# Ledger of designs, part 77: designed miniproteins, single chains, continued (3)

Each design is a single chain, and the fold is of that chain. pLDDT is the mean over its residues in the fold that is shown.

## One batch from the design tools (miniprotein)

Design m10661
Fold by ESMFold2-Fast:
Structure m10661 (fold): chain A 74 residues (1-74)
Amino acid sequence: MEVSREERDAIVRAVLAELLASGRLSPEQAATLRAFVDRWLAGEEVDTSGFSDEEHAALAEFFTRVNEALRAAS
C-alpha cells in the first residue's frame, strides 16, 4: 500500500521535528536540515554539494528515519 502525498508530507515533518528535538544536531546542522526539508517538500531541487560532512550526516540520518517511518506507514 502506497502512502498518500499528504501522509508522506506529515511523516516527513514529524521526523524533522523529532530529529530537531533530539539534541543530536548542532545549530548549523539543524538550520541546514530545516532549510533543506522546506525546499525539498516545496518540490525544489536542492544542491547539497556545498554541504559539510556533518550536514551530509544530518541529511543521511533524516532520510534513514523518513524511510523507516514510510515503511511503517505502508
Scores: mean pLDDT 79

Design m10662
Fold by ESMFold2-Fast:
Structure m10662 (fold): chain A 81 residues (1-81)
Amino acid sequence: MLKKFVDADGTEATLSEELYKSLLEHVREKQKEREKEGYKMPFEATEEDSFLVLVLLDVGLESSEKAREVLEKIALEELKK
């Protein structure tokens, strides 16, 4: 499976299936740590939306400000319909 993320200037970032699974594991580990501190996942989200938000939080927080903004916009577009 491939997940596609798009930068504000149209630059595409595609996650390979191997990278996608590795990132998902990493995000799940961080999610467990955050839940111990009282952080919870978005309410009433699909599995895909939940994964996108977790990827956004994990990658965005560890990325440049521009990358974080782009990932945040992608997540908001999915939620707006």
Scores: mean pLDDT 50

Design m10663
Fold by ESMFold2-Fast:
Parts: structure tokens; C-alpha cells; sequence
Structure m10663 (fold): chain A 85 residues (1-85)
């Protein structure tokens, strides 16, 4: 039976995938929402795998904000990705 951590990792990966699809469509607002959901879940976990996914989510969120012209937010989340990695 999958653990709570395995279930949460799977859900976070689904949200990362949704965000990536939204990025490819130019739906940067939708991508932000999806990446924020992934970050919310991953921030509850304390595994090396979760930390790697969290860093990826922060980098992707930073790129989404950059595409929207929100450069201060993009820089903030890029720094958060570096802190987790």
C-alpha cells in the first residue's frame, strides 16, 4: 500500500505536469496555480526526492512569472529553488 509520502509525491508530480502543459499553451496564470499546488504538497515532505521536486517547482514557477513580466517574483522563486537544492 503506498505511504502518505508516496501518494503526496504522485499528486505533486501530477500538478507539475499540469503546470508544464499550461506553460506550453501560454497559460502562465494556470501554470502558476498548478505549480503553487505542487509546492504546497512538496513543502509538507522532508525527503530528498521531495526537495528535488520542490526546487524544480520553484524554478518552473519563476519561469512562469518571468513570462508574465513579474520579474521581482521570478527572482524570488529562483532564489527559493537555489535554497532547497
Amino acid sequence: MPSDEEIKLGIAEIYLGIGNVDMSKGDYEGAVEAYEKAIEILSQLDSPEAKKLLATAYRNLSEAYRKMGEFDKAEEYEKKADEVA
Scores: mean pLDDT 87

Design m10664
Fold by ESMFold2-Fast:
Structure m10664 (fold): chain A 57 residues (1-57)
Amino acid sequence: MVPEGFVLESEEEIVLDGERVTLRTYVHPETGERLAAILDEEGNILAVVPLVEAPPL
């Protein structure tokens, strides 16, 4: 489940480990924290993971 206060930023279908899943990216407007929620083809949440900002080269 996504914590309260996070806003949906994007939604895309991706292939993860050979399976089609929906990737939803959320951002917290006050902290700038980002989360990724992974949903299966039926809309069940498989995982919610914090996103660490990678430094640009």
Scores: mean pLDDT 72

Design m10665
Fold by ESMFold2-Fast:
Structure m10665 (fold): chain A 93 residues (1-93)
Amino acid sequence: SKYNEEGKRLFKEGKYEEAIEKYLEAIKKDPNYAEAYRNLAELLRKLVEEKGENDKIVQKALEKLKFKGSAEELILELEIQAGILELKKAALK
């Protein structure tokens, strides 16, 4: 959660590449942390909408995640994963 909080701050400051790195760290430390997946998806969608899928920061994110699909496919998978994790937590408590 600390990495997710740092990522949110960096996102608000317009430091998008650093924000992505913090969200990825949050996911690596807690793969079940739904908020980190949602925040990463939101940031990537903003970059794709403003700069296009071929933006260097977007492409670096795909490479860091070893994702073989498009940015839109990655965003969708992150949103689906967040939803699954949220439903799982709701079912447990």
Scores: mean pLDDT 84

Design m10666
Fold by ESMFold2-Fast:
Structure m10666 (fold): chain A 87 residues (1-87)
Amino acid sequence: SKLDELVEKIEEVIRETAKKSKDPELQKELQKMIDYLRTLTSDADLTPEQVLTIVEFLLKELAEKFPEHKEELEELLERIREVVEEV
């Protein structure tokens, strides 16, 4: 489905950000976010806009927890917005 393609693209950019961070704790939290998005989209027919809203909330919380990675997480959010707009 288009939602499955969207989630796969979001997962890819999250994984790229995790690798670039070189922070095992941030990598763990980003992996939890991927797992959460997979569970959420398997149980509900969400719109791309609803997925973006959830991602924005989760990334904002992560930026508060990892202020040293705030810039990287803000760049990740912008990349995810671009992915959502292309679907």
Scores: mean pLDDT 83

Design m10667
Fold by ESMFold2-Fast:
Structure m10667 (fold): chain A 90 residues (1-90)
Amino acid sequence: MSTKEEVLEGLLKAKPLSELTLNERFIQLMYLREAEKIIGREELLKLSTNPEVQLLIAAYKLGADREKILELAKKFGVEQEVENAIKRLE
């Protein structure tokens, strides 16, 4: 069982799926699954159907700094969708 802090650290190391090997994608998705157990899968699905957006929103909900999440969202090419999802949470 991963702690909230371990899950958050794993999510913050995330990269765009296109830049990852198959094994790295699996590890990144495993961190998303652990976050889904804490936050709720349905809550993340309501905000986005894109797993990269879900991962970044999960990190935000787990305590990541907003500026850090938006920086990562730019690297993923999903900045606008992540910003809109955060606005729905506020």
Scores: mean pLDDT 80

Design m10668
Fold by ESMFold2-Fast:
Structure m10668 (fold): chain A 67 residues (1-67)
Amino acid sequence: SAEQAEIGARLDADPNDAEAYFRGGRYHYEVLKDPWGAVHLYRQALRLEPDNERIRQALREAEEAAK
């Protein structure tokens, strides 16, 4: 999809792009219905921005769905 291609291009340009990981997690969670993939990508985003409450909240929701 266009979203997956854009996320991939951003990470190729900057592997420390927390927003690209966050968008990837959101795509997995909401479009692919894959909370396990979302958890992995949100953890990468949170590693880059540990004080980002938006990422922390998304990670908590995906972790609950993955149980």
Scores: mean pLDDT 85

Design m10669
Fold by ESMFold2-Fast:
Structure m10669 (fold): chain A 96 residues (1-96)
Amino acid sequence: GSEERARRAVEQVQQMADRLGLPPELRELLLRLASEGTEEAMLAAAVVLSLAASGQLETALRVARLVLEGRFREAAELARQAGFPQEAETLERLAE
């Protein structure tokens, strides 16, 4: 169910945050997204992780905050401006 999905997503985010050495604030935002237990939240978390893995930590933080506020179009524009058009397309799809 959604509870099991959220639990697995939280575990995966914790492992990735440790592996990538993510800042605590970004880890907290990713854990909030993972805890929602929706497919949309997991896709958004994957976008944020992709940005962070590419070294775009400030962009990842800003995108995560906008996504948690439901501001997917603004998040997509930030990702596109940072040079991540595929991640931006995913966020735009979530806004529809």
Scores: mean pLDDT 82

Design m10670
Fold by ESMFold2-Fast:
Structure m10670 (fold): chain A 89 residues (1-89)
Amino acid sequence: LEAALRALREELERAREAAEAGDFESAIKHLQAAEPYVVQVINLDPETGLRIAEEVRRALEALRAGDAESAVEHLDRAIEIAEEALRRL
């Protein structure tokens, strides 16, 4: 679980940086790279994983709509959930 959360957080942080820079293609690629870690977190901690998956889904919708501000807000929430879960380990 810890390794999956750390890898997930890393990809989410890279997606956030790309979205903030207006690089939507790179942001989407990092969220695609995060997908196997989201699945792993869902399998190990379903409550945490599903909450992160919902925020990632909303971030992807915002990126596809060209809404960097909304994408960053949802990515920040996903990162916060991952960090909170890491603190409980």
Scores: mean pLDDT 87

Design m10671
Fold by ESMFold2-Fast:
Structure m10671 (fold): chain A 90 residues (1-90)
Amino acid sequence: DDKIIEQVRRNMDRVSRIALELLREKGLEEKAKELEELYKEYKERLDNAKTAAEAVEIYNEFLEEVGSLLSDEEMVEVFQRLAKEVKEEL
């Protein structure tokens, strides 16, 4: 469980950072503020997660909320950038 919770935490942080970068590149500051508040809320929920299943559920809800702020094309870009960063470091 701890390994999965840790991985979820890292992925949520990366998704938030990449999505914020994309929104700011487009000048969408209002959506960027919404995403920052969303990340704060979900990070707090994740910090209180006790199981891997709970952490994954929180992450899935976070991704759905982010998907509501971004277009499908922007979400694809987020996941492409995430995949590059998540590729195993030594």
Scores: mean pLDDT 82

Design m10672
Fold by ESMFold2-Fast:
Structure m10672 (fold): chain A 93 residues (1-93)
Amino acid sequence: SEMEEIRERLLKLSDEIAELYRQIAEGNLEKIPQLKEKISEMVDLLDKLPLKERLELQLEIFKRLKEKNSDIELISELLDYNIERLEKALEKE
């Protein structure tokens, strides 16, 4: 289905974004434009989803990003903030 294709692409993008965050944290600042491009693609794909599915996938993505970058303290703290925000939004549904 189209929704399943969007979901699969979003999960692949989340893995690519996680790797780019790690590389940037390790000092490869030249990767910042690639990160911005991948985030832009992710936002565009999320905007195609109904609100509930969008929030659920955003939560899944942020949890995956945290798991893959748990050793990078600043990224982990920012992801925790976003995870809590999304969980509170989903509780209203």
Scores: mean pLDDT 76

Design m10673
Fold by ESMFold2-Fast:
Structure m10673 (fold): chain A 78 residues (1-78)
Amino acid sequence: MSPIELGPFGVASLTVTLELGEVTPEEREKLLELLRYAEENREKMLEEFEELVKKSNISEELIKEVEELTERGFELLR
């Protein structure tokens, strides 16, 4: 899976997986690499998310949750 294809929902899912700690150290490293690549492509990912939101009538609550989880995911890279 391309990190760009992951999208904000995919990044949010990765964040939850990493926070739960149910992965091996080797798996964690690979997931953090995916998260870093997503951060590098953040602008494009956010643009695609805004287009999806506009087309899909996604609730504001869900949008806020996904944005919060995405930011927490990027904090795991610190």
Scores: mean pLDDT 72

Design m10674
Fold by ESMFold2-Fast:
Structure m10674 (fold): chain A 69 residues (1-69)
Amino acid sequence: SADEAELRKLKEEMKASDPFEQAQRLTEALRDARARGPESVALMQRMLAEIAKEEQEKRKEEEEKRKLG
């Protein structure tokens, strides 16, 4: 869906950004969600939290792989 495509794009941009740029992108995404209504804001926040958790798990897995060679 369009919302999932936007979140995937945001995730990719966050991966390549410093914390300040990441905060700006999140602010823009929330602004766009607000234009669609409070339900979209709630959905966006929930899905962003899931993306952040997934990214953290991925980094942990990569760190363990580096230890094993």
Scores: mean pLDDT 70

Design m10675
Fold by ESMFold2-Fast:
Structure m10675 (fold): chain A 61 residues (1-61)
Amino acid sequence: SEIDKLAEELDKLIAEKAPREEIIKKIQELVSALKKANSTDPNTQTALELLESLLNFYLSS
């Protein structure tokens, strides 16, 4: 799925210590995709909360 692909790409960027701007962009893409899915799955909701916290961390640093 698109979400799985974006999550794999984000994980790779973080693991490879990619530029902050690339990580921010990928987090935003994944958050957007998850919001479009409009899933009530608890795992999706938890992922959204964690990703928004991670995004805020990178933007605030």
Scores: mean pLDDT 80

Design m10676
Fold by ESMFold2-Fast:
Structure m10676 (fold): chain A 77 residues (1-77)
Amino acid sequence: HMDEMIKIISEETGIPEEEIRKEIQEALELGVPRELVELVLRGQVLTIKAAKGDTSVQPEIDAIRAALAAAEAAAEA
């Protein structure tokens, strides 16, 4: 699942898959939960779909943004 999201992001952004994987590994080593990393990747894939005209993904993008904001606030508490 995560590998498929990385492939989509790589194809759409031009960033090599290995560079994306390196950034993910660095985030995990800094203590970012894997679930948050997966949520960020899913948000990127949905944002790419929205940019291509699929407006049906907007509620899921909004939900992911809210979840990320809540996780950031919880980390500050």
Scores: mean pLDDT 78

Design m10677
Fold by ESMFold2-Fast:
Structure m10677 (fold): chain A 113 residues (1-113)
Amino acid sequence: MEEAQKHLEEGRKALENGDYEKAIKEFEKAVELAPGSELSARAYLLMGVAYYRLGDFEKAAKYFEKAYEIARKALGPDSPLAISALHLLAQVYKELGDEERAAKAERDIRAAT
């Protein structure tokens, strides 16, 4: 857990500096060390943000979906982390032109709040 937190923080720093390749590698290490946890959900969320900033909306959606599923199971569907993942999913589905999945994510947000 402590080692996973170090990788999460290094990844966040890389993400802030625009070093998306380094950020993704650090978040992958955080997930490997703390699978199925709140920490891994945060790592997947930030990995999705890195891919979103790279313009890879398909990978961004994949990692936001992983973040939501883990946050929902570990913290509950109305948890702030789960709701944050749904907001990012709605945004990335709109970028992909997937109006149906975007609308579903927005409905899930309203149901949780």
Scores: mean pLDDT 87

Design m10678
Fold by ESMFold2-Fast:
Structure m10678 (fold): chain A 75 residues (1-75)
Amino acid sequence: MEAVLEKLLEKAIEGEKQGLSTTEIFNRLLILISEEGPQLTPDQVKAILNTLAQAYKLVKEEGLSMSEALKKVIK
């Protein structure tokens, strides 16, 4: 689970560095979760999705970037 959360953060940072929109980054993160999902328990998938949902809420409400929101929620 921790390795997947690190991959999500890295992918968000790379997407921002490439100039991708928040929506494009969010979609890329959902694809990553889908690819890693078969190796995770249902509870781990739920925890990762909840982390992503909380990060997206911070992006909308506080104007944080996706990577900054993920850093705040993961820690």
Scores: mean pLDDT 81

Design m10679
Fold by ESMFold2-Fast:
Structure m10679 (fold): chain A 81 residues (1-81)
Amino acid sequence: AEEYLEKAKEAIKKGDTEEAFKYVRKAYEEGLKAIENKDYETAKKIAEGLLKVAEEAKKLGEDLLAETIRGAAKTLLEKVE
């Protein structure tokens, strides 16, 4: 998950929105698998990482991308507890 989150940040900095969504999706899928395995600590860390990626997108004026990533993180956090 950390690898995907880092690649998402790099894609955002390059303006590659499609690649950013690709890696955000991969991180989100790992978060869902962690929840299925009741590994809530890992799922929470992935969600927190996604929130950091969303803040990077917001800093660069990518408001729609930031909102989408924040939504994914919120979904994981709601499923944890």
Scores: mean pLDDT 82

Design m10680
Fold by ESMFold2-Fast:
Structure m10680 (fold): chain A 70 residues (1-70)
Amino acid sequence: DIDAIFDKYAVDGVINRENFLKLLTEEYHLSEELAEKLFAVADKDGDGTLDRDEFTELYTRYRDIIESHK
């Protein structure tokens, strides 16, 4: 489930850019370029991290793209 995937890559309750790219490329086989674009969309405040709510919203909105390469 989404929570289990988040917890696998999260450190101190957030996912940094490096771990987010690993999540999308390793779990969902997305290109690094596409993963970077999705991170930019999710990281609205530019702090370089995603919390659980931001990650869940991104995954829900872009599920069709994220799961297209599994």
Scores: mean pLDDT 79

Design m10681
Fold by ESMFold2-Fast:
Structure m10681 (fold): chain A 87 residues (1-87)
Amino acid sequence: MTIPHFTSKDELVNYLTPLLAKEKSYAHVVYNRVTKQIYLNDKLIATTDLPFAETSIAIQEAAQKAGFKHGYSYVEGDLAYFYFSKK
């Protein structure tokens, strides 16, 4: 399976939104700042050359568009963790 690679924030948002929308109640996204890999519920779904700030904004925007009302995020070492809830 070919993992898509994104260099545009808008293209990343458009890709992540339908994937996040398939999640019923909760979604967990992890971004590795070194490898530039994006994981959804422990599955590698995308890579990006976008700066960390733009990648973080894209993930959060996609979650909002997918119907997630609540979220929190934190950074630990090379990993950025994003947790989203629809309730």
Scores: mean pLDDT 86

Design m10682
Fold by ESMFold2-Fast:
Structure m10682 (fold): chain A 66 residues (1-66)
Amino acid sequence: MEEKIQETLEKVQEILDKYNLPEEERDVLLAMAQRALENIKKLPKEHQDKAMEALLKSIEYTAKKL
């Protein structure tokens, strides 16, 4: 479980680096992702994978739009 969360956080950082976001916006999105992952840990296992995938898509969509 912890491995998947750390892997997902690493993917968030990869997305932010890919779109070359300013430091301030990167910090905000990372903080949001960390809080979302803490909430995802509380979900049933079957919903965790979908929630992490949705988080990654939301972060990428937001980063691309900025």
Scores: mean pLDDT 79

Design m10683
Fold by ESMFold2-Fast:
Structure m10683 (fold): chain A 91 residues (1-91)
Amino acid sequence: MEIAEEAAKQAEEGAYQAASSKDPRISTGGALRAVGSALHAALMTGKEGGELAAEAAKEGAERGLKESPTADEKMAELAAEGAINAAEGFS
């Protein structure tokens, strides 16, 4: 599914930015992007697409925490949990 694949990519990148950025506007924007992408996938493609995007957000957050010297555990958790909750709420 093209929509689900694109949403998963957006969710991963957003969660990575949330976890890795020192700028609170960029990290907050990344978290919102991850959550919004998971919600969009769930609404447009159903449970499987939503779960794919939520898993991608979790992977992006984990990658940001591991690779970034500016890692923010709270923003990583917010992005990953927000994406999972958005996908589950509409699946």
Scores: mean pLDDT 80

Design m10684
Fold by ESMFold2-Fast:
Structure m10684 (fold): chain A 87 residues (1-87)
Amino acid sequence: SEIEEYLSKALEYLTKAQNIDPSISELLGKAMEHILKAQELIDNPEEAKKHLEEAAEYVRKAGEKAPEAREYLEKAAEYLRKAAELI
């Protein structure tokens, strides 16, 4: 589905951000965990959205710590937003 494609793209960009700045790996690990939970709960829209909101918060915190990774983090956030709009 388009939602699954957007979540997959978000995960891809978070991995790229982590490779630029490994210091944000723990925060991005938490974001990825919430994205995977949203995928599991896709048939429960409110629960899936809550997990995407948590993922976005971890991505925001990572952006505050890692300016050099910001372009990839912004792309990840964009795909999370697009996925949430379709849920």
Scores: mean pLDDT 88

Design m10685
Fold by ESMFold2-Fast:
Structure m10685 (fold): chain A 86 residues (1-86)
Amino acid sequence: SLEEIRELVAKLVELVFSDPNVTDEEKDEIAAAFQRIVDLVRQGKYDEALEVAEELRKRMEEKGIMTPEQKALFDELIEKLRELAK
């Protein structure tokens, strides 16, 4: 549901903004990407939302800013988006 997606996004944003290893520029970029995921889900564009989420996860992992807790929540977000895209 949109509510579950919003809750997962809110938790992920809180963790990212509380992480001292993430720069303010990276926080703004990540927050904008999460907002786009929520907006796409609100529009029923689940395939596009899934693509944005998978690309964001990849970029965060490549930058080394993905904690195990963030990864677990991100994996849950991606699975919920995959269910909606079916």
Scores: mean pLDDT 82

Design m10686
Fold by ESMFold2-Fast:
Structure m10686 (fold): chain A 79 residues (1-79)
Amino acid sequence: MAAAEALLEAFRRDLLEVIKSLKDGETLSGVGVVPAALAEPLARAIEEAAKEAGAEAEVEIEYEGDRAVIRFKITKKKA
């Protein structure tokens, strides 16, 4: 849906800028709760933002009925 796509794109863009602002070797960790249907797209957005910024991403998804808990850890690589 266009609204969900817009939210995911805004999140991906904001996350990319945050990752770019990290110093080499710094780690960003986060936890979010989303509808289960958005969990996989959000995890992909996190991985794509990290890859674009030259960082490593670890993403875990825990499903709880119609919701999902997403935990992520992003580490910026040294040049």
Scores: mean pLDDT 80

Design m10687
Fold by ESMFold2-Fast:
Structure m10687 (fold): chain A 65 residues (1-65)
Amino acid sequence: SASQKALQEREYKLLLEELKEIKNPEVKKEVEEYIKKFKETGDFKKLIEAGIIIGIEKIKEHLGV
């Protein structure tokens, strides 16, 4: 539990850092909203527990941007 929370928080912080590099404000807003929703649904936790690293590029693919 504690280790999974640590991994989730680490990956979340990395996503937020990558988000700062997005120059298009519309894309940045859409990706940010997706990250917030994704974290709240618990799916983010499941992916982290499976050892899957989620990056901004994969989120952009999901959003079609």
Scores: mean pLDDT 69

Design m10688
Fold by ESMFold2-Fast:
Structure m10688 (fold): chain A 94 residues (1-94)
Amino acid sequence: SSDEVFSQIVSLLSQALSALKQGDLESAVSYTNQALDLVRQNLTSLSLEQRETLANELQSLGLELKNAGLHVEATNAEVEAGVLALVVAVDKVT
């Protein structure tokens, strides 16, 4: 279900942030990539509220990844956050 996938993505993003705070860059990259893969595979099944939540969380994670020097993963997270935010913004005005 979308709720199960959403919960799994949120868990992976939380684990990525925890790994960054602990200086575990390898785990942070792994969790980030897993979360991004799930977002991309499930984009059309996620609700508008779930997409908005994930856009905000990926934006925050992207900043933390960039601060840690993980520029490739930061860019990937920021791009996906932008895609999710754009879809939400379009739906809210139409």
Scores: mean pLDDT 85

Design m10689
Fold by ESMFold2-Fast:
Order: C-alpha cells, then sequence, then structure tokens
Structure m10689 (fold): chain A 80 residues (1-80)
C-alpha cells in the first residue's frame, strides 16, 4: 500500500539523520553537513505528507545524495 511505502520511506529518512548526527558526534561531519541532510529530509517528509510523489522522489534522491557525500567525507577523515 502507499501508506506502507510512505512509512518505510520516512523510516529511511529518519535513519539517515540519525547516522549523520552520530558521525558528527565523532567529529567526522560538520554541523553544516548535518543541517543540509536534516533540511533535505524535512523537505522529503513534507512532500510525502502532501502526497506529491514526484516532489517526494526528487527530495528523497537529494537527501540520499547528501547522505552519500557526507559518508564519503567521513571516510576520508577516518583515513587521515
Amino acid sequence: SMAALRELAIQGLDAAVEQARALAEKGLLTEEQVKRIEEAVEKAKAALEAGDLEAAMKAIEEADKLAREAADVAREKLAA
């Protein structure tokens, strides 16, 4: 059902924010990087709640891209 898919998407978005905050606590992400991920996640959740699937998909892709870029930065800092 669409409701189950929305719930799953929201859980994934929440997990991305939790991961970003955990990495920031370890000094692996900047406050700016965490804020950008949080803003993208809020945008995605708003689109999902509005039922705008096209906007929701684009916002989810943006949040995923930012989370992946942040993970790459964290990995680089760990290697240094």
Scores: mean pLDDT 81

Design m10690
Fold by ESMFold2-Fast:
Structure m10690 (fold): chain A 99 residues (1-99)
Amino acid sequence: SLAERLRELAKEVARAGSKLPKNTEATAKVVAASLLLVAASESLELGDLEAAIGDVEAAAELLRESAEEARKAGDEETAAELERLAEEAEELRREIEAL
């Protein structure tokens, strides 16, 4: 289900965040993105598509911002991973909109 895919993406986002230095804005944004993806999965299970879409959009934006911060810090590998996760979030958002 889309809700299960959002929960799996949230776990991948959390794992990517574990590679970032602790107590940074980038890490805080990745943690927030992971929580938003979990919230989106719960909203989907309740039939609240608008809330789910909004949370996924917010998560994707936070992941892109965190990727930019990681790149500025010289962590190109983590930046690329965060950008891919943001793209996966946007694909899930489009699938939710198609419901």
Scores: mean pLDDT 89

Design m10691
Fold by ESMFold2-Fast:
Structure m10691 (fold): chain A 76 residues (1-76)
Amino acid sequence: SAAERIERVEGAIARGAASPGASSAAGQKDLAARAYETMLAAGGSEEQARRAGRGAEVAGKSGGDATTGLANLDAV
């Protein structure tokens, strides 16, 4: 289900945001790429994967505020 895909991406974002360097531009891009790949691997569409990547970037910029990133995922 969509909720299961979101939960899986949420877990990937949370782990990525906790990693050293996640607040850097490179770390934010890596987090976005992992969220994108996780959504596709979970059976999401390319559009959903792109939205997941954007949500991950927001989470990284917020210094690990996963709630902000997850709100962007819930919009799909």
Scores: mean pLDDT 65

Design m10692
Fold by ESMFold2-Fast:
Order: C-alpha cells, then sequence, then structure tokens
Structure m10692 (fold): chain A 105 residues (1-105)
C-alpha cells in the first residue's frame, strides 16, 4: 500500500539526524556513507513495509555524498531538517538542536 506522510516524515527524520550527527562529528564521506547504510538497514529491519521508500531516500543521500562538497551537504541537510521541523505536528528538541549545531559550524 502507499507510504503515509507520517511514515515518510519518520524516515526523513532518522536519515537526516544520522547525516547531521555524522557531519557534526567531522566524519569523512566514507564514514557518513557507512552510517547512512547502517541507519537504513535498521529502519528496514524495524519497518520492512517502508523498504522501498527507505532505499529511494538512501539513494538520494548517497548520490548527494558523491556529487557535493561537505559544505554543500551541510547546507542541504540543514534545509532538510528545517523541512521536517515545519512538517512535524509536535516540537522536536533533538532535531532543533541538530539544526542549531549545523548552522553554528
Amino acid sequence: GPVSDEQRLAVDRELLLTLAEALLAGASKEEIRERLRETAARLKAEHPELALYIDALLDVYLHALDTSSLEQLRQAVARGLQSVLAASPAPDPELEAALQQLQSM
């Protein structure tokens, strides 16, 4: 069946947090790629019904890693976090903190 907006938002949140935390830790592109794959594998194990959506989003982020500088990736991740926060029905202090830290780099 179709993936719900709530399910998409939850997947977007987890992958963007993984990207933000890796960037804040000063991770290399190779380390960021590994962490993204690990987060995607965990999400697919927990929610196998979302596997196609998770894989599609993972492919977008892996392509961004290959085609962007770390600074361009940081800016793209900050925009992604802002979009998730704007779409969220409730406050998300963890996501707000990650966004603030990325913008302070």
Scores: mean pLDDT 88

Design m10693
Fold by ESMFold2-Fast:
Structure m10693 (fold): chain A 62 residues (1-62)
Amino acid sequence: TQAQLQQVLDEASKANKAGNLVRVTLNDDGKVTVTIISQSASSKPQVDQLLKAADAYNQAVG
C-alpha cells in the first residue's frame, strides 16, 4: 500500500539522519531495493528498521 511505501521512506530518512547513507529504489515490478552505501555501527538499529519496513512492503506487493 502507499502507507507501507511511506513507512519505507520515513525509515530511510531516519537512517540517514542517524549517520547512515541509504538509497531506496522503486523497481519496475513495484518492489523496493534498499542500498546501504555507508553504515555507522552506532546507528545499525535504524538500518534494521528500514530493512524491516522494506521487507513488509515487498511482501505486500508480491
Scores: mean pLDDT 79

Design m10694
Fold by ESMFold2-Fast:
Structure m10694 (fold): chain A 80 residues (1-80)
Amino acid sequence: SKKEKIKEILDKLAEEIRKNVDPGTARRLQREIDLAKRAIENSEDEAEVKKIVQDLINRVKPYLDKETYEKIKKEAEKAL
C-alpha cells in the first residue's frame, strides 16, 4: 500500500540519521519518526499524510548530508 511504501522510506531515513548523528540525537529523531509513522497509520486523509511526511523531512534536514536528504525527499515525493 501507499502507507507501507512511505513507512519503508521513513525506515531508510532513520537508518541514514543513525549513521550521521550522535546516539542521543538519533534516539530523539527516531521518536519523531515513530510518532510520524503512527500518525500516518491512523490518518485516512491523503493531504494530512503528505503534510506529516513533508514536515518530518524538513525537520530532519539539518541531520543529513545534502545528497542523502535530496534522495530521500525524492523517494518520498514519488510515494506521495
Scores: mean pLDDT 85

Design m10695
Fold by ESMFold2-Fast:
Structure m10695 (fold): chain A 94 residues (1-94)
Amino acid sequence: EEKIDELVKEMEEVIEEALEEEENKDLIVQRISLELYRLLKKYFGDKLSDEEIDKIVEEVEKVIKEALENLEDKEEIVKAIVEGLREILRKYLG
C-alpha cells in the first residue's frame, strides 16, 4: 500500500537520525519505537487498534535490538530494521 511506503520512508529517516544522534542502544530503541508508535497512529489509527499498534512496536523493537547487537555498519543496521519493519507491517496490514 502507498501509506506503508510513506511510513517506511519516514521511519528510515528516523532510524538514520537516531543512529547518528544517540550512542546508547536503549535510547536508540526508545526513540525509534516512540516515533513508530506516533506514525502508526497517524497513518493507520483508523485501521489498527491500540493493541495491534503495541504489538507492531514490540515486534519492531526486537528487530532493532537484534540489528544493533549483530551488525556494526550503520547502513546495514538501517537496511535490516527497514526490511523487518516492512515484513511486520505487511503481516498486520497486507
Scores: mean pLDDT 85

